# Designed miniproteins, single chains, continued (4), part 4

Each design is a single chain, and the fold is of that chain. pLDDT is the mean over its residues in the fold that is shown.

## One batch from the design tools (miniprotein)

Design m12108
Fold by ESMFold2-Fast:
Structure m12108 (fold): chain A 91 residues (1-91)
Amino acid sequence: SSQMEQIRHLVIEAGASVALLRMHYWVTGEVNPKLKAKLLEILDQLRRATADDPEIVQLVDQTKQAIENDDVDSAALYVGQIEKLVQEKYA
């Protein structure tokens, strides 16, 4: 379905965005505000697309909290868990 395609696409974007944020942080020691904002936008879209899946919603909310606290390592971990769960449910 188009909804499943959207969910898969948003998860790919989230993975790429958190990798860029983490790479920037590793190189500069700073959380880039533009990359942070972009990742939060993707996560908001993903949350809406998966609103009926409480497991994914919980992980998205945890990822958003980690990003808001500049905890890039926890954010990357949670995005990895979202990717695995989406692959299992929406493959």
Scores: mean pLDDT 89

Design m12109
Fold by ESMFold2-Fast:
Structure m12109 (fold): chain A 56 residues (1-56)
Amino acid sequence: MLDELIDEIMARYGVSREMARAMLESMAELVEEGEEDLLSPWSLELARRYLEIRRA
């Protein structure tokens, strides 16, 4: 689950696994702060999936 989200970011942006994790965390933080309008629909969906994983 989490690894799949990281792999999607790595594939899309050509970044390292560490950078992909940092990007995913930053996107999730924007959603938690109500700044979801700053995210693309694709990034918003990944951030929401990540937040579901963190809450489990």
Scores: mean pLDDT 81

Design m12110
Fold by ESMFold2-Fast:
Structure m12110 (fold): chain A 88 residues (1-88)
Amino acid sequence: SSLREELRRIVDEMARLAEEARRRVEAGDLEGAEKLLEEIERLHEKMMDIYRQIEDPTLEDSILLFRAMSLRVEAELLVEQLKKRKEA
């Protein structure tokens, strides 16, 4: 479905943003990493809204949702770890 194609596009964009956030964390750029995390969170919320519009979600749709959540959590943990290092 067209909604499923939109879910895939959102996950692909979240993956690119998560990779950029990892690079910012490796460079010690907390402000840049936090801004990327905010964009990842917005895309995840958009994905949740689209997922709720699917009348008969498939296993594939649920896997895409799980991947999006995993990408968000990874970015959150990387940003949190950098914050703790800068406060030490």
Scores: mean pLDDT 87

Design m12111
Fold by ESMFold2-Fast:
Structure m12111 (fold): chain A 85 residues (1-85)
Amino acid sequence: SLEEIAEEFERTGDPKKFAEALKAAAERYIEQIRELAPELEEAVELVREGGEEAVKLALEGKLEEAKKVFEEAVREAQRLLAEAL
């Protein structure tokens, strides 16, 4: 969850660990989307692109921006899934 990503950073204080957590979360969301709606590659691309941008921002120390970008990508992907299901 996004809360677990924030807790990971609080525990380690390491931007690299935060970036690793964001990458892992993006991979989990992509797998879930592919299982629920394999035809919705657009939703997969949103999470992939948002995850990549969030990882980049996290590595730059822009943790709040990274979290916001990732949350927005996940929300948009969830909207597409809700419309398809």
Scores: mean pLDDT 78

Design m12112
Fold by ESMFold2-Fast:
Structure m12112 (fold): chain A 85 residues (1-85)
Amino acid sequence: SSMEIERFATEKMIEMVRLLEKMRKEGASPEEMLERLLKILDEIPKEAHPVVLELLKKLLEYYKKYGSEETVKVLEELIKHVESK
């Protein structure tokens, strides 16, 4: 069902945020962050992309206020990738 797909997408988005924060603490490059996060994102069905886009845009607003420029650029590339599908 669409609700099950949305739940799966939300769980994958939580996994993605946890990985992002871990990689930031470990000093991973923006390129490494983008590659690993795209891999998680590609596991999410296209039917859930509207929910993913909404969540990514909320994360982008958060990291614009509290994060680094590098993290903002990674999130912008993730948004672009989802919008291109």
Scores: mean pLDDT 84

Design m12113
Fold by ESMFold2-Fast:
Structure m12113 (fold): chain A 59 residues (1-59)
Amino acid sequence: VEEEIARLVAEALKQLPSLTPEQGRELVFETARRLKELGASDSEVVKAANTLLEAIDAL
């Protein structure tokens, strides 16, 4: 599960520079949903979402 979480986060981070802020936020939401479906804990989902939101803020 941890390897799959890392892969999804990395994939999302790679896509963010090509998206609008609205699309970026939608991608964060979709990534969080996919992580929950994979059995990620609430803390893991929050950590991943924060990582992606920080990346959006850095753009």
Scores: mean pLDDT 78

Design m12114
Fold by ESMFold2-Fast:
Structure m12114 (fold): chain A 65 residues (1-65)
Amino acid sequence: SSEEKLQKIQDTLERLKNGEKMSSDELHETVELAVELADADPSKTELVNKLLGEILRLWNAQQKA
């Protein structure tokens, strides 16, 4: 469901905030979930893009350290 997909994206953000290392495969899966959620519920596009932007920022920071 859209709610489950949103929760999984939010969980991924919290894991990154807590310093958990994420693989490129896990990041790709999260991006796919974000696209699927935006397609299923366009009203959530702004929220999803904000969450995904923060996820990408934190993931890139891990790669540079």
Scores: mean pLDDT 82

Design m12115
Fold by ESMFold2-Fast:
Structure m12115 (fold): chain A 92 residues (1-92)
Amino acid sequence: MAEELETVILAALEGLELGNKAHPNPKIKEAIELLQKALELVKQGKLEEALELAIKALRIAAEAFRELDLPESAKSLEEGVEWLEEKLEELK
């Protein structure tokens, strides 16, 4: 779980940083900051808190990409949210 979650967060960070460079957006920047905090929580073993922040970050990013008329990017982030929500339920 922890290594998989770290890999997913790092991939999302790379994608969002590239997206923000192409389409600067304050919601994408907020999502990046939340994912950086989630990554630190993963390193501390706080997996439930990390999943909750990662879910919040990807939802904010998906909303931003919808506002930018990038529905395919938004859909990919929403699929990421569904995967993270399933992992969060496994920890309960």
Scores: mean pLDDT 82

Design m12116
Fold by ESMFold2-Fast:
Structure m12116 (fold): chain A 67 residues (1-67)
Amino acid sequence: DKVTPYLSREELEEALKAGKTPEQIHADLVDKASREPDPSVSMRKLSVLDSPEALEKIKKAFEELLS
């Protein structure tokens, strides 16, 4: 199951265990997308991840895991 198109629930749970905040998880995803060797793939991932909607989805899923 996916939290966003490029973040699975399992990856979110691992990041939570590592003590990361939703903002840090989002920043890590954006950084990883920007480091893609194919510029077309990088731009496609960034168009989805570098958005307020992606951060809100991560925050919501994070809150659901903590409740």
Scores: mean pLDDT 77

Design m12117
Fold by ESMFold2-Fast:
Formats: sequence, C-alpha cells, structure tokens
Structure m12117 (fold): chain A 103 residues (1-103)
Amino acid sequence: SMKEKQENAIKAIELWKELATELLERRKNPDATLSEAEKAENAAKYAELEELYAKMDKELQEIFEKMAAELEKHIEEHPEDIEGQLKKLEELTKKAIEEIKKL
C-alpha cells in the first residue's frame, strides 16, 4: 500500500531526526559520555531506521538521502552553529515529510 510506504518513510525520518537531534545536542558538551544504556538505545534506533530505510522504494530513499546530505553540508559550512544546525534539521525533516505526503 502507498499509505503504508508513506507511513514507514515518515517514521524513518522522525527516528532519524531524533538521532540527529541527540548527536547535535551532545556537541554542546563534547566532554559528556554516553552511558551503556544510552548507547544500547541508540543502537536499537539505528537498527530500526536501517530496517525502515531498506523497506523504502527508490523515490522515498532519494528524498531521505537528499535530506541527510543537505543537513551534512550545512553542518560542514556552519560547524560551530549548533542552534542553526538544529533549526536546519527541523526545516529539512518537515520538508521531506511534506514531499512524502504529496506522493
């Protein structure tokens, strides 16, 4: 079903956003260490994201990859602006979800 594919793709983007947000927030305190429980939770979220991504068709994967690439480029161009990076993450995930909903 197209609706199920869209729902799974949106779930993948929301999960990726959670992981990327945590990564960027931790850059505010680079001396902070992840607990073993936090590492295990993140590993489980990455595994779920990989499963969801593998279930996407090519068009959904391209939307996801473009979103991720645009964020990475912004981080490279503005490495010290963590608040700007978080704002860009919010804008890119919203745009990707809107593109998926229009399919």
Scores: mean pLDDT 86

Design m12118
Fold by ESMFold2-Fast:
Structure m12118 (fold): chain A 83 residues (1-83)
Amino acid sequence: RSEEMQRLVREAAQIGIDNLEDSDWASIISMAALVAVSHSPLSADDVRDAIAIIKKIIATTKMKDPAAVEEIERLLAELERIA
């Protein structure tokens, strides 16, 4: 479902925003852009790109709460299952 994909992208990106350090502003801006676009229908390419962006950020940027990485990975796994 496209609505479910939009929800999962938005939730994963929002957890990222809430858990990134202020010094990681470029990653915060990238996640904020994903939240914004998630309010509109996403193509399969948009979903793939969102997954790639979020995975790169969690792999390269330290989160305030390590549990946030696990939650984001769980949401991305669900997104990949339905995409």
Scores: mean pLDDT 83

Design m12119
Fold by ESMFold2-Fast:
Structure m12119 (fold): chain A 70 residues (1-70)
Amino acid sequence: SLVEQAIQAALDAIRKTSTPEEAAKNAIEVLDSLPLPEERKETAKKQIEIAAKTGSLTAVEAGVRDGLLA
C-alpha cells in the first residue's frame, strides 16, 4: 500500500541520519514528496516533530508509524 511504502521510505531516510532533528527533517521531506492525502501528512508530521523533541531516533521512527497508521 502507499502508506506502507511511505513508512519504508521515511524509515530509510531516518536510518541515513545520526541525530533525531535531522531524522525528523528528512522523514518529513520524504513524506512531502509522496502522493499521500494531506490529512495523513499533517498527522505524521505532527507526530514526527513531537518525537524529535524526545531526542531519540527510535522515537522518530515510532512517530512515523503512529502518524501514518492513525
Scores: mean pLDDT 81

Design m12120
Fold by ESMFold2-Fast:
Structure m12120 (fold): chain A 93 residues (1-93)
Amino acid sequence: SDEEITELLDEIEKLMEELYKKGLISREELLEVGVLIGMIRIRLALNLPIKEQLLELAELLEELAEKLKEKDPEAAEKLRELAEKLREIAEEL
C-alpha cells in the first residue's frame, strides 16, 4: 500500500514535469500539484491520515485532464486514470 502510493506519486510527478516542459500546464499548476504530493509524502512518512490529500490531488488531476482534453487527449486520459487510482486507494483507507 505505501509502496503503491509512492510509485503513483512518482508517476504523477513525472507526468506533470513532462506536461510543463511541453508548455501544456503553467508553473502555478505544476507547483500546486507538487506541493500536494510533497504534503502526502511527509504525512505518509509520519503515519498521518492522507485520505483527504489523495482526494484533493485526484480532483486537481481531473481539472487538468478536462483542460487538456483537446490539446493532448493522451495526457488527459492518463491524468484521469491516475486520478481514479488515487480515489480507489483513498476509499480503502
Scores: mean pLDDT 89

Design m12121
Fold by ESMFold2-Fast:
Structure m12121 (fold): chain A 71 residues (1-71)
Amino acid sequence: SKEEQELADKIALLMRDKVDASKADEMNEKIDKYIKEAKKLGADKETMLEIVELVLNEDYEKAKKILEELK
């Protein structure tokens, strides 16, 4: 969908700005796992973007807390 494309585009831009090319594959895998879990729990696009930004900043504790609150 257009909203899924907008989310993907924003993630790609954040990855380009914040993640070294040598770590891009590992970070993409982590982001994909968090997004799949959030989507399964019914998170909206805004919540998924917040989780992505937390993961990119290595704030895994806060990202996991948001996922737990969605359960």
Scores: mean pLDDT 80

Design m12122
Fold by ESMFold2-Fast:
Structure m12122 (fold): chain A 80 residues (1-80)
Amino acid sequence: MSKEELERRVEVSMLLLSAAVYKRIAEKSEDEEEKLKYLKEAAKYAEEALRLAREAGDEESEKAAKEMLEEAKKEIEELL
C-alpha cells in the first residue's frame, strides 16, 4: 500500500466515522430541529465518503457509505 493509498483510505474512514458520530448524536437528541441538523451533517459526511470510495474503487467503503447515507436520508424524510 502506497502512502497516497493509505491517506485516501484514512480520509474515507474519517468521513464514515464523522457520519456515524453525527447520526448517534441525532439519535440521542430529544429536539426534532437538533435531530434534523445532525442527520443532515451525517448525510453530508456519508455522501462525501461515498464519492471518495467510488473514486478509489473501495467497494467495502462504498457499500458502508451508501447504507449510512440511505439510512440518514430516510430518517430526515420521517422528521419532515
Scores: mean pLDDT 83

Design m12123
Fold by ESMFold2-Fast:
Structure m12123 (fold): chain A 82 residues (1-82)
Amino acid sequence: SEILKEVAEQIRITGVVFELTLLLRQGRFDEARRLAEEAIAEEENPEIQEILRELLERLLADPEDLEAAEKASKEMNELIKK
């Protein structure tokens, strides 16, 4: 079912965003970069890849930018729901 694949992808992306915010807030920059690079490499949608890259750069500049994390999560979830 395409719906089950979409739900699985939404769970994956939500988990990546949450883990990125936690790692960067803890100053675990190398782990956050690896997580983001792996998520981007496994992603087939170039728009989602770009959102993940932008989110990483914004959170590296301000690890407490929850609005950036929320916006990225929303945009990526909307792209997955095609």
Scores: mean pLDDT 83

Design m12124
Fold by ESMFold2-Fast:
Structure m12124 (fold): chain A 71 residues (1-71)
Amino acid sequence: EIEVEVIEALALIYLALARMDIKKGDVESAKESIRKAEELLQRARDAGASPETVKRLEEDIKRLKEEVEKA
């Protein structure tokens, strides 16, 4: 199945896109990228990603979701 490294890379890409969209005021695109990152986080957990990696991704997602709600 999909390797953990690929899932992590994709999640980080979507988080970077979400940060960019938030700074531009594009809340709709930011929410879409956050949703994709959440899906990838779930896949990473299922694939056996380390607790440290999961925690970092969870914290980044939570922070971005909070920023989107404020935007």
Scores: mean pLDDT 82

Design m12125
Fold by ESMFold2-Fast:
Structure m12125 (fold): chain A 70 residues (1-70)
Amino acid sequence: DPVIALVARKELPTVEELLARLEAALAAGDIQGAMAIGREHGYPAQDRAEAERQLARLRAGLANGRAALS
């Protein structure tokens, strides 16, 4: 899981950057951009629903990573 790998490496700022980029793409209706972000980080999405699921996973991974470092 790419999110778990980023969290395990303590790369929380990278997870936050992924969240911000994916949220901005989805808010703008840029589904192609959202899919490109997924592919860049090893979890490609073929539609909006998969991109939204990736966003939820990134949020959960970031929260778990911060909790583990606290």
Scores: mean pLDDT 65

Design m12126
Fold by ESMFold2-Fast:
Structure m12126 (fold): chain A 79 residues (1-79)
Amino acid sequence: SMDEYLKKVEAKLKEYLELGKRAETEREKAVIESATAIDIAGELFNFKLENPDASDEEIDEFAKKMNEMFLKYRKEVEK
């Protein structure tokens, strides 16, 4: 289900959050953020590949939820 892929996104974001909090430079933060975005986009790609009959609405919902989780991650790294 979509929820299983979103749980994988959440797990990855938690790992990257710990790395991001240890970053001391803006360059390190930018590299970690880029790596985070690439890795979580992989889960959307996997969802599409494993669910070829998924509707455009389901894909859009996944992307929206993933983006909301990523924005929350960005705010938490700044704390």
Scores: mean pLDDT 83

Design m12127
Fold by ESMFold2-Fast:
Structure m12127 (fold): chain A 59 residues (1-59)
Amino acid sequence: AQLEAVRAALPLFQAGVDNATIRAYLRQQGFSNDSIEAALQQLNLAQQTGQLAQLAAAL
């Protein structure tokens, strides 16, 4: 699901890992393409709006 994908992707995203590498990692973990894209959209939006720390605290 999207929330589990966000939790799995968050440490990689915060470390500056690129979106393509994060997609490959999440696919290897068994996440669907829909969950992966939704999670990356949420993480990228949170970073752009300065809310990434708030998202991390909510997980």
Scores: mean pLDDT 82

Design m12128
Fold by ESMFold2-Fast:
Structure m12128 (fold): chain A 63 residues (1-63)
Amino acid sequence: GEVKKYKILSGKVIDLDTGKIYEPGDVLELQNPRVDEDGILYGTDAKTGNKIIADAAGLEELS
């Protein structure tokens, strides 16, 4: 699947499998990321396979 990288600028980013909350400045590598109608980004951590939920407005997509 497609892998996209995001830098966390603000908002909540949570690993649903571990309960880990990511901090601003952290970088996410997500497989098959999608954004719903409420602006919530869902994806799979490319390194761990864990499910990630994020506020899409707080993320910067990296080239």
Scores: mean pLDDT 85

Design m12129
Fold by ESMFold2-Fast:
Structure m12129 (fold): chain A 80 residues (1-80)
Amino acid sequence: MTGGDISKQLSDSKKKVDDAIKLAKSGDDKSKQQAKKLFDQTMKTMDDVIDQLNKLGPTSGQSGQQLKKDLSDQFNQALS
């Protein structure tokens, strides 16, 4: 995987979480279920990217881990 692929996956993950937050805020149960599915898929993708970064060096995934936490907190706040 190239640095450009990693950067794109992280950028795409941010957009997907934003979309999931919008779905969660729509107020209907179907949209909330779709939001949760989209969020879970995005978190799995981020875990794979962070694992790849961590294999490059012991701190390489740290920014990715922080981004994952920030996005997870934003989504959980939108559901609450």
Scores: mean pLDDT 77

Design m12130
Fold by ESMFold2-Fast:
Structure m12130 (fold): chain A 73 residues (1-73)
Amino acid sequence: DSRRMSLIDQGIDYMRQGDYDNAVRYLHQALGIPYDPNISPQQFDRIVSRGTRMRIDSMTDDQIQQIWDDSRQ
């Protein structure tokens, strides 16, 4: 889904800019998970780092959900 890829790319760009509020919003839209404005920067960094290692273009919805679940533990 090209829209999901665009949302992930924008989320990563916002994270690199230090704009965690917008980064979290875009990644939550891409992951299909309800927005959580209380997510920590450290938790966000774990999500993004895992996603980039897995190559976003090859991730399934289940794999994205698993990354999100793992990042919360």
Scores: mean pLDDT 62

Design m12131
Fold by ESMFold2-Fast:
Structure m12131 (fold): chain A 97 residues (1-97)
Amino acid sequence: SAAEASRRAVEEMVERLDEIVREAEELAKQAIEALKAGDWKTASRLVSRLIGLELLLLAAALEASRFDPEAAARLDEALKRVQELLKEVDKAAEEVA
């Protein structure tokens, strides 16, 4: 059923949250290093991937809020971390412009 598929997708996302957050932290670190090196093409691609993770976590949190408040809270925590990383990248971009 569609409801069962949604619950499975949320559970799989929650199970992988530590991996997703570590990927986001590595992407942000590499983006900042690329910005400092003047490699705007690499920085742009890494930032696009980081924004992709933000949108994925936002969608998952909204879906989870409908049936699993604990999963939604954990997804919101990961979303907040990715948003903080995006702000760090934005600050680095402003400092090198």
Scores: mean pLDDT 88

Design m12132
Fold by ESMFold2-Fast:
Structure m12132 (fold): chain A 83 residues (1-83)
Amino acid sequence: SQSNLDYAQRLVDETLGLIRQTLAIADSIHNRDLILKAVALAVEAIGLRYDAEQNPDDEAVLKDIEELYEEAKRLLAEAQAAA
């Protein structure tokens, strides 16, 4: 449905926003491992966005996006603690 697609796209956009914040912090402190972890999550976010566009009502895809959002929040907290 359009509402499920809108929800998935918003959550992916928020996830990518958290990843951009993590990358900015990781770059400022020259933490290569945090940069690589953030890039890996960005690749997964792009893939899940594609999957949501193909199957907007797929509950497994929506769950994976929600789990990725929680991972991105944890990684941002890790970056903030390291700064």
Scores: mean pLDDT 90

Design m12133
Fold by ESMFold2-Fast:
Structure m12133 (fold): chain A 72 residues (1-72)
Amino acid sequence: DEDVELLSKMTGLPKEYVRAVLERHGGDLAAALKELGLMHDVPDERILAAVEEFKRTGKISRGVLLGTEAPP
């Protein structure tokens, strides 16, 4: 699953754990990232922007993830 691969690379967590979290949230990437503890009280738009940045660059700023910096 592309989303499981993406979240595993973003978080550094095992794919099996990320898949379980994602399934628990019905495939909602924003909700899964919030549960994984990388995002708290961050709007879904910022979470999706961080995911898009990672897809394009293969890297992500912690400031963007935490909502302390504007998305690129």
Scores: mean pLDDT 66

Design m12134
Fold by ESMFold2-Fast:
Structure m12134 (fold): chain A 92 residues (1-92)
Amino acid sequence: MSPREIAKETRDKIMSLIPEDLSDEDKAKLMLAVEMITSALVAALERGEPIDVEKAIEDVRFHMREVAEEVNVPKEATEKMVKLLEEMVRKL
């Protein structure tokens, strides 16, 4: 599976965890943040840049929790999204 395919699968799983009661604006903000996080990692790999896995995990954890808090995603859903991003980084 290519890095792009792994990133797409991860985004699709995260999208399924987005609470239905969030506003369309908040859903769009969350989805854009996830796309930017996953696309930055894929772009770095495609350039042949070495990925520091532990640092990448810390970065995705920080950014995911930050945006989720801004749009009031429940903590349980946020932690599931974080775990999916961590699993993605380990598969890349």
Scores: mean pLDDT 83

Design m12135
Fold by ESMFold2-Fast:
Structure m12135 (fold): chain A 87 residues (1-87)
Amino acid sequence: SADEKIKELVEETIEYLREKAAAEKDPELRELLLWYVRMLEHYLKKNDFEGAIAAIKAMAEVLAKYDPELAKKLEEKYKEMLRIKEE
């Protein structure tokens, strides 16, 4: 189902953010990334996929100031989720 595919993409996004946080040397950015992980885990627990997609979009906009490459990857992920949702 579309929800199952979106759930998988959210789980992949959580894993990617965890890996980035583990490698991040800036403690403020590390804490921000871990807070984003907790936010997405909360939406996933609630099966709130629309909330998760909106959150990833917001994260991409915020993170563009700190890590443009990470922001671009998050933008690609939420756009893929939106494409799946519209089908």
Scores: mean pLDDT 86

Design m12136
Fold by ESMFold2-Fast:
Structure m12136 (fold): chain A 64 residues (1-64)
Amino acid sequence: MQDSTIAGFERVVDGLSPDEQRQLAVELALALGDQDTAQQASVADPDQARQLAKQLGAQYIRQQ
């Protein structure tokens, strides 16, 4: 079940703009209580921000 939800989330992330991907990565890191990753996400390059959003989203989904 979680794998299907994660795949759906990753498709949504791929449809976002680079600025939206960075914003989402920061918000997910903060929701997970990871301030260091949130700071890293805020200054990330577009490719890194997209990957962080996907990774943090998968982690967040698995914790629910």
Scores: mean pLDDT 81

Design m12137
Fold by ESMFold2-Fast:
Structure m12137 (fold): chain A 67 residues (1-67)
Amino acid sequence: DQIQQTIQAIKDAVDEAVKAGLLSKDEGEKIKNVLIRAAQENGVLLTKDQVMQAIKDIKIGEEIHKK
């Protein structure tokens, strides 16, 4: 089940990002909910590496907007 693999990858990547201090627990839950919904409703397939890269890109984007 590709969707179930994507959901697991999302959970693993977000949990790792929270443990690394890249995300707060609340930010992690919001990101999980958005990405899991995208996987379930729109068939979006993601690897753990792609989810982790997206989290890093979001944090870089926040820094750019504050410049």
Scores: mean pLDDT 77

Design m12138
Fold by ESMFold2-Fast:
Structure m12138 (fold): chain A 79 residues (1-79)
Amino acid sequence: SLKKAEELIEEELKDRPSYARLTIEELRSMSEEQQKKSLEALLKMKDGRVKNLQKTLEASRYTAEKLREIGDEIDRELS
């Protein structure tokens, strides 16, 4: 779910403040292109957790039905 991904992003960045702190509000206010650049930078510095968060965030760009399907898959992976 997006809420779980948002919480995980906050937790991950909080633990490693050497990264630029990205808030979910900041990510959502960015253009899609800017969001991708920010997440790519985090992916280079992190591993699987950030990839899962990126997939959850990407799901926000689909229809409600598709969001549910993708969310279920990501929730399984994050659990």
Scores: mean pLDDT 54

Design m12139
Fold by ESMFold2-Fast:
Structure m12139 (fold): chain A 83 residues (1-83)
Amino acid sequence: METLERIVEGTVRRALEELERAGLLTEERREELERRLREVAEEFVREGGLRREDITPEKVRELVEGVARELIERALEEAERRR
């Protein structure tokens, strides 16, 4: 029912909320991370447009969540190793 764009937007928002819950989001970083997450999700939808089977709301959500988790892990590693 909802468009793929709406699904991507909702998934990106949820991923950003997870990053903020982890205490890893500053305003400057949030803007760049949000842009990155949107780029990855939208590029996946565009590239996957050739393969209808690859474009599902669940797969788009999983991809964006995966990127968010990788960003969280990298940020935690940087913070922990700096101390």
Scores: mean pLDDT 62

Design m12140
Fold by ESMFold2-Fast:
Structure m12140 (fold): chain A 77 residues (1-77)
Amino acid sequence: MTPAEIDEIAVKTYEENKDEPIDEILEKIAEATGSPVVPIFDSMSDESKRASLDAAMGILKAVAEDPELRELANLVP
């Protein structure tokens, strides 16, 4: 799976489960993507997890929606 495909799945999973508790959202993203984000959140409070997840998903969504950034993301190992 390309990095861009992983990012797209992560954003989609987040958007579809946005109303779920933070831990459930993180679990579903981890299951779908192989946990590119989850280890960073393990040391954070729930408030920090939510803020950081929102920021991270915003970045991934921007990358997925920009054709130039998507092309660059596919070059990352």
Scores: mean pLDDT 65

Design m12141
Fold by ESMFold2-Fast:
Structure m12141 (fold): chain A 70 residues (1-70)
Amino acid sequence: SLDEALAEAQALVAKVEQMIKDKAPKAEIQQQVDAADQKILDIEKKYGWSHESVMLGAQVTMYRMYLITS
């Protein structure tokens, strides 16, 4: 379902946030950011974009900026 897919995407985004807090290697954070981004794109392709999917995409973009600026 959409709700289950969004919950999975939220869990991936939360994992990225935790990796950044733990100061994991940038390559590992990049891999997890890419996984979260792909999951959100798959949801948007299947169900269309929603406020929740757009907000998750914005969070992933902020994490990408962390990788560029750090």
Scores: mean pLDDT 83

Design m12142
Fold by ESMFold2-Fast:
Structure m12142 (fold): chain A 77 residues (1-77)
Amino acid sequence: SSEEELEKLGQEIEATVQAGIEAGLSPEEIAEAVWPLLEELIALLEKEFGEQSSLSDAELRERLIQLLGRMIERAKA
């Protein structure tokens, strides 16, 4: 089901982010690693809800990098 697919994809994204933080990767490197999974998540959400993001891929990537930077700082604290 779509719910199971979303849960699995969310877990894969979380695992990829955590592995990147543990490996000491930069927010940019983690964003590159997670981007294909995030594209799959966006595609599933658009398919299920029929809504398209008004943000460009570049804007989404920049926001992701900023979020990852905050997550890394919290993990270090």
Scores: mean pLDDT 75

Design m12143
Fold by ESMFold2-Fast:
Structure m12143 (fold): chain A 68 residues (1-68)
Amino acid sequence: SLLDEVERRTRQHNVDVHRRMAEIEADYAAGRLSPAEVDARLAALHAETERVGAENQRLLAEARELEE
């Protein structure tokens, strides 16, 4: 169902965020990213997280209306 899809997407996104945070930290520690590049990647990750959260909330509301 759409509700199951949203739940799966939310769970997967949380896992992906934790992994990507660890990758950013590792890349910075290894000298592969400048402080400015770290800031840019964190800002992009934050914006993506907010967008996914808002989209999933809208889908949940729409799914509830359609099932009634």
Scores: mean pLDDT 81

Design m12144
Fold by ESMFold2-Fast:
Structure m12144 (fold): chain A 60 residues (1-60)
Amino acid sequence: MLDERARRLLEEALSKFPGNLSLAASLALERLVKEGVDIIEATRAVGRALSEVYLRPVRT
């Protein structure tokens, strides 16, 4: 699932650059585009992952 992949890539980038959400999101987006995901779809998926990680990291 694209959202799962985007979330994993964002978490990996955040582990390397903690506190820099913009850089982490950019790195996750670049990885998805390199894997053949459309830039618009990749941007939406990373945006959703960023919202999950930042605004509701521990929600059921």
Scores: mean pLDDT 75

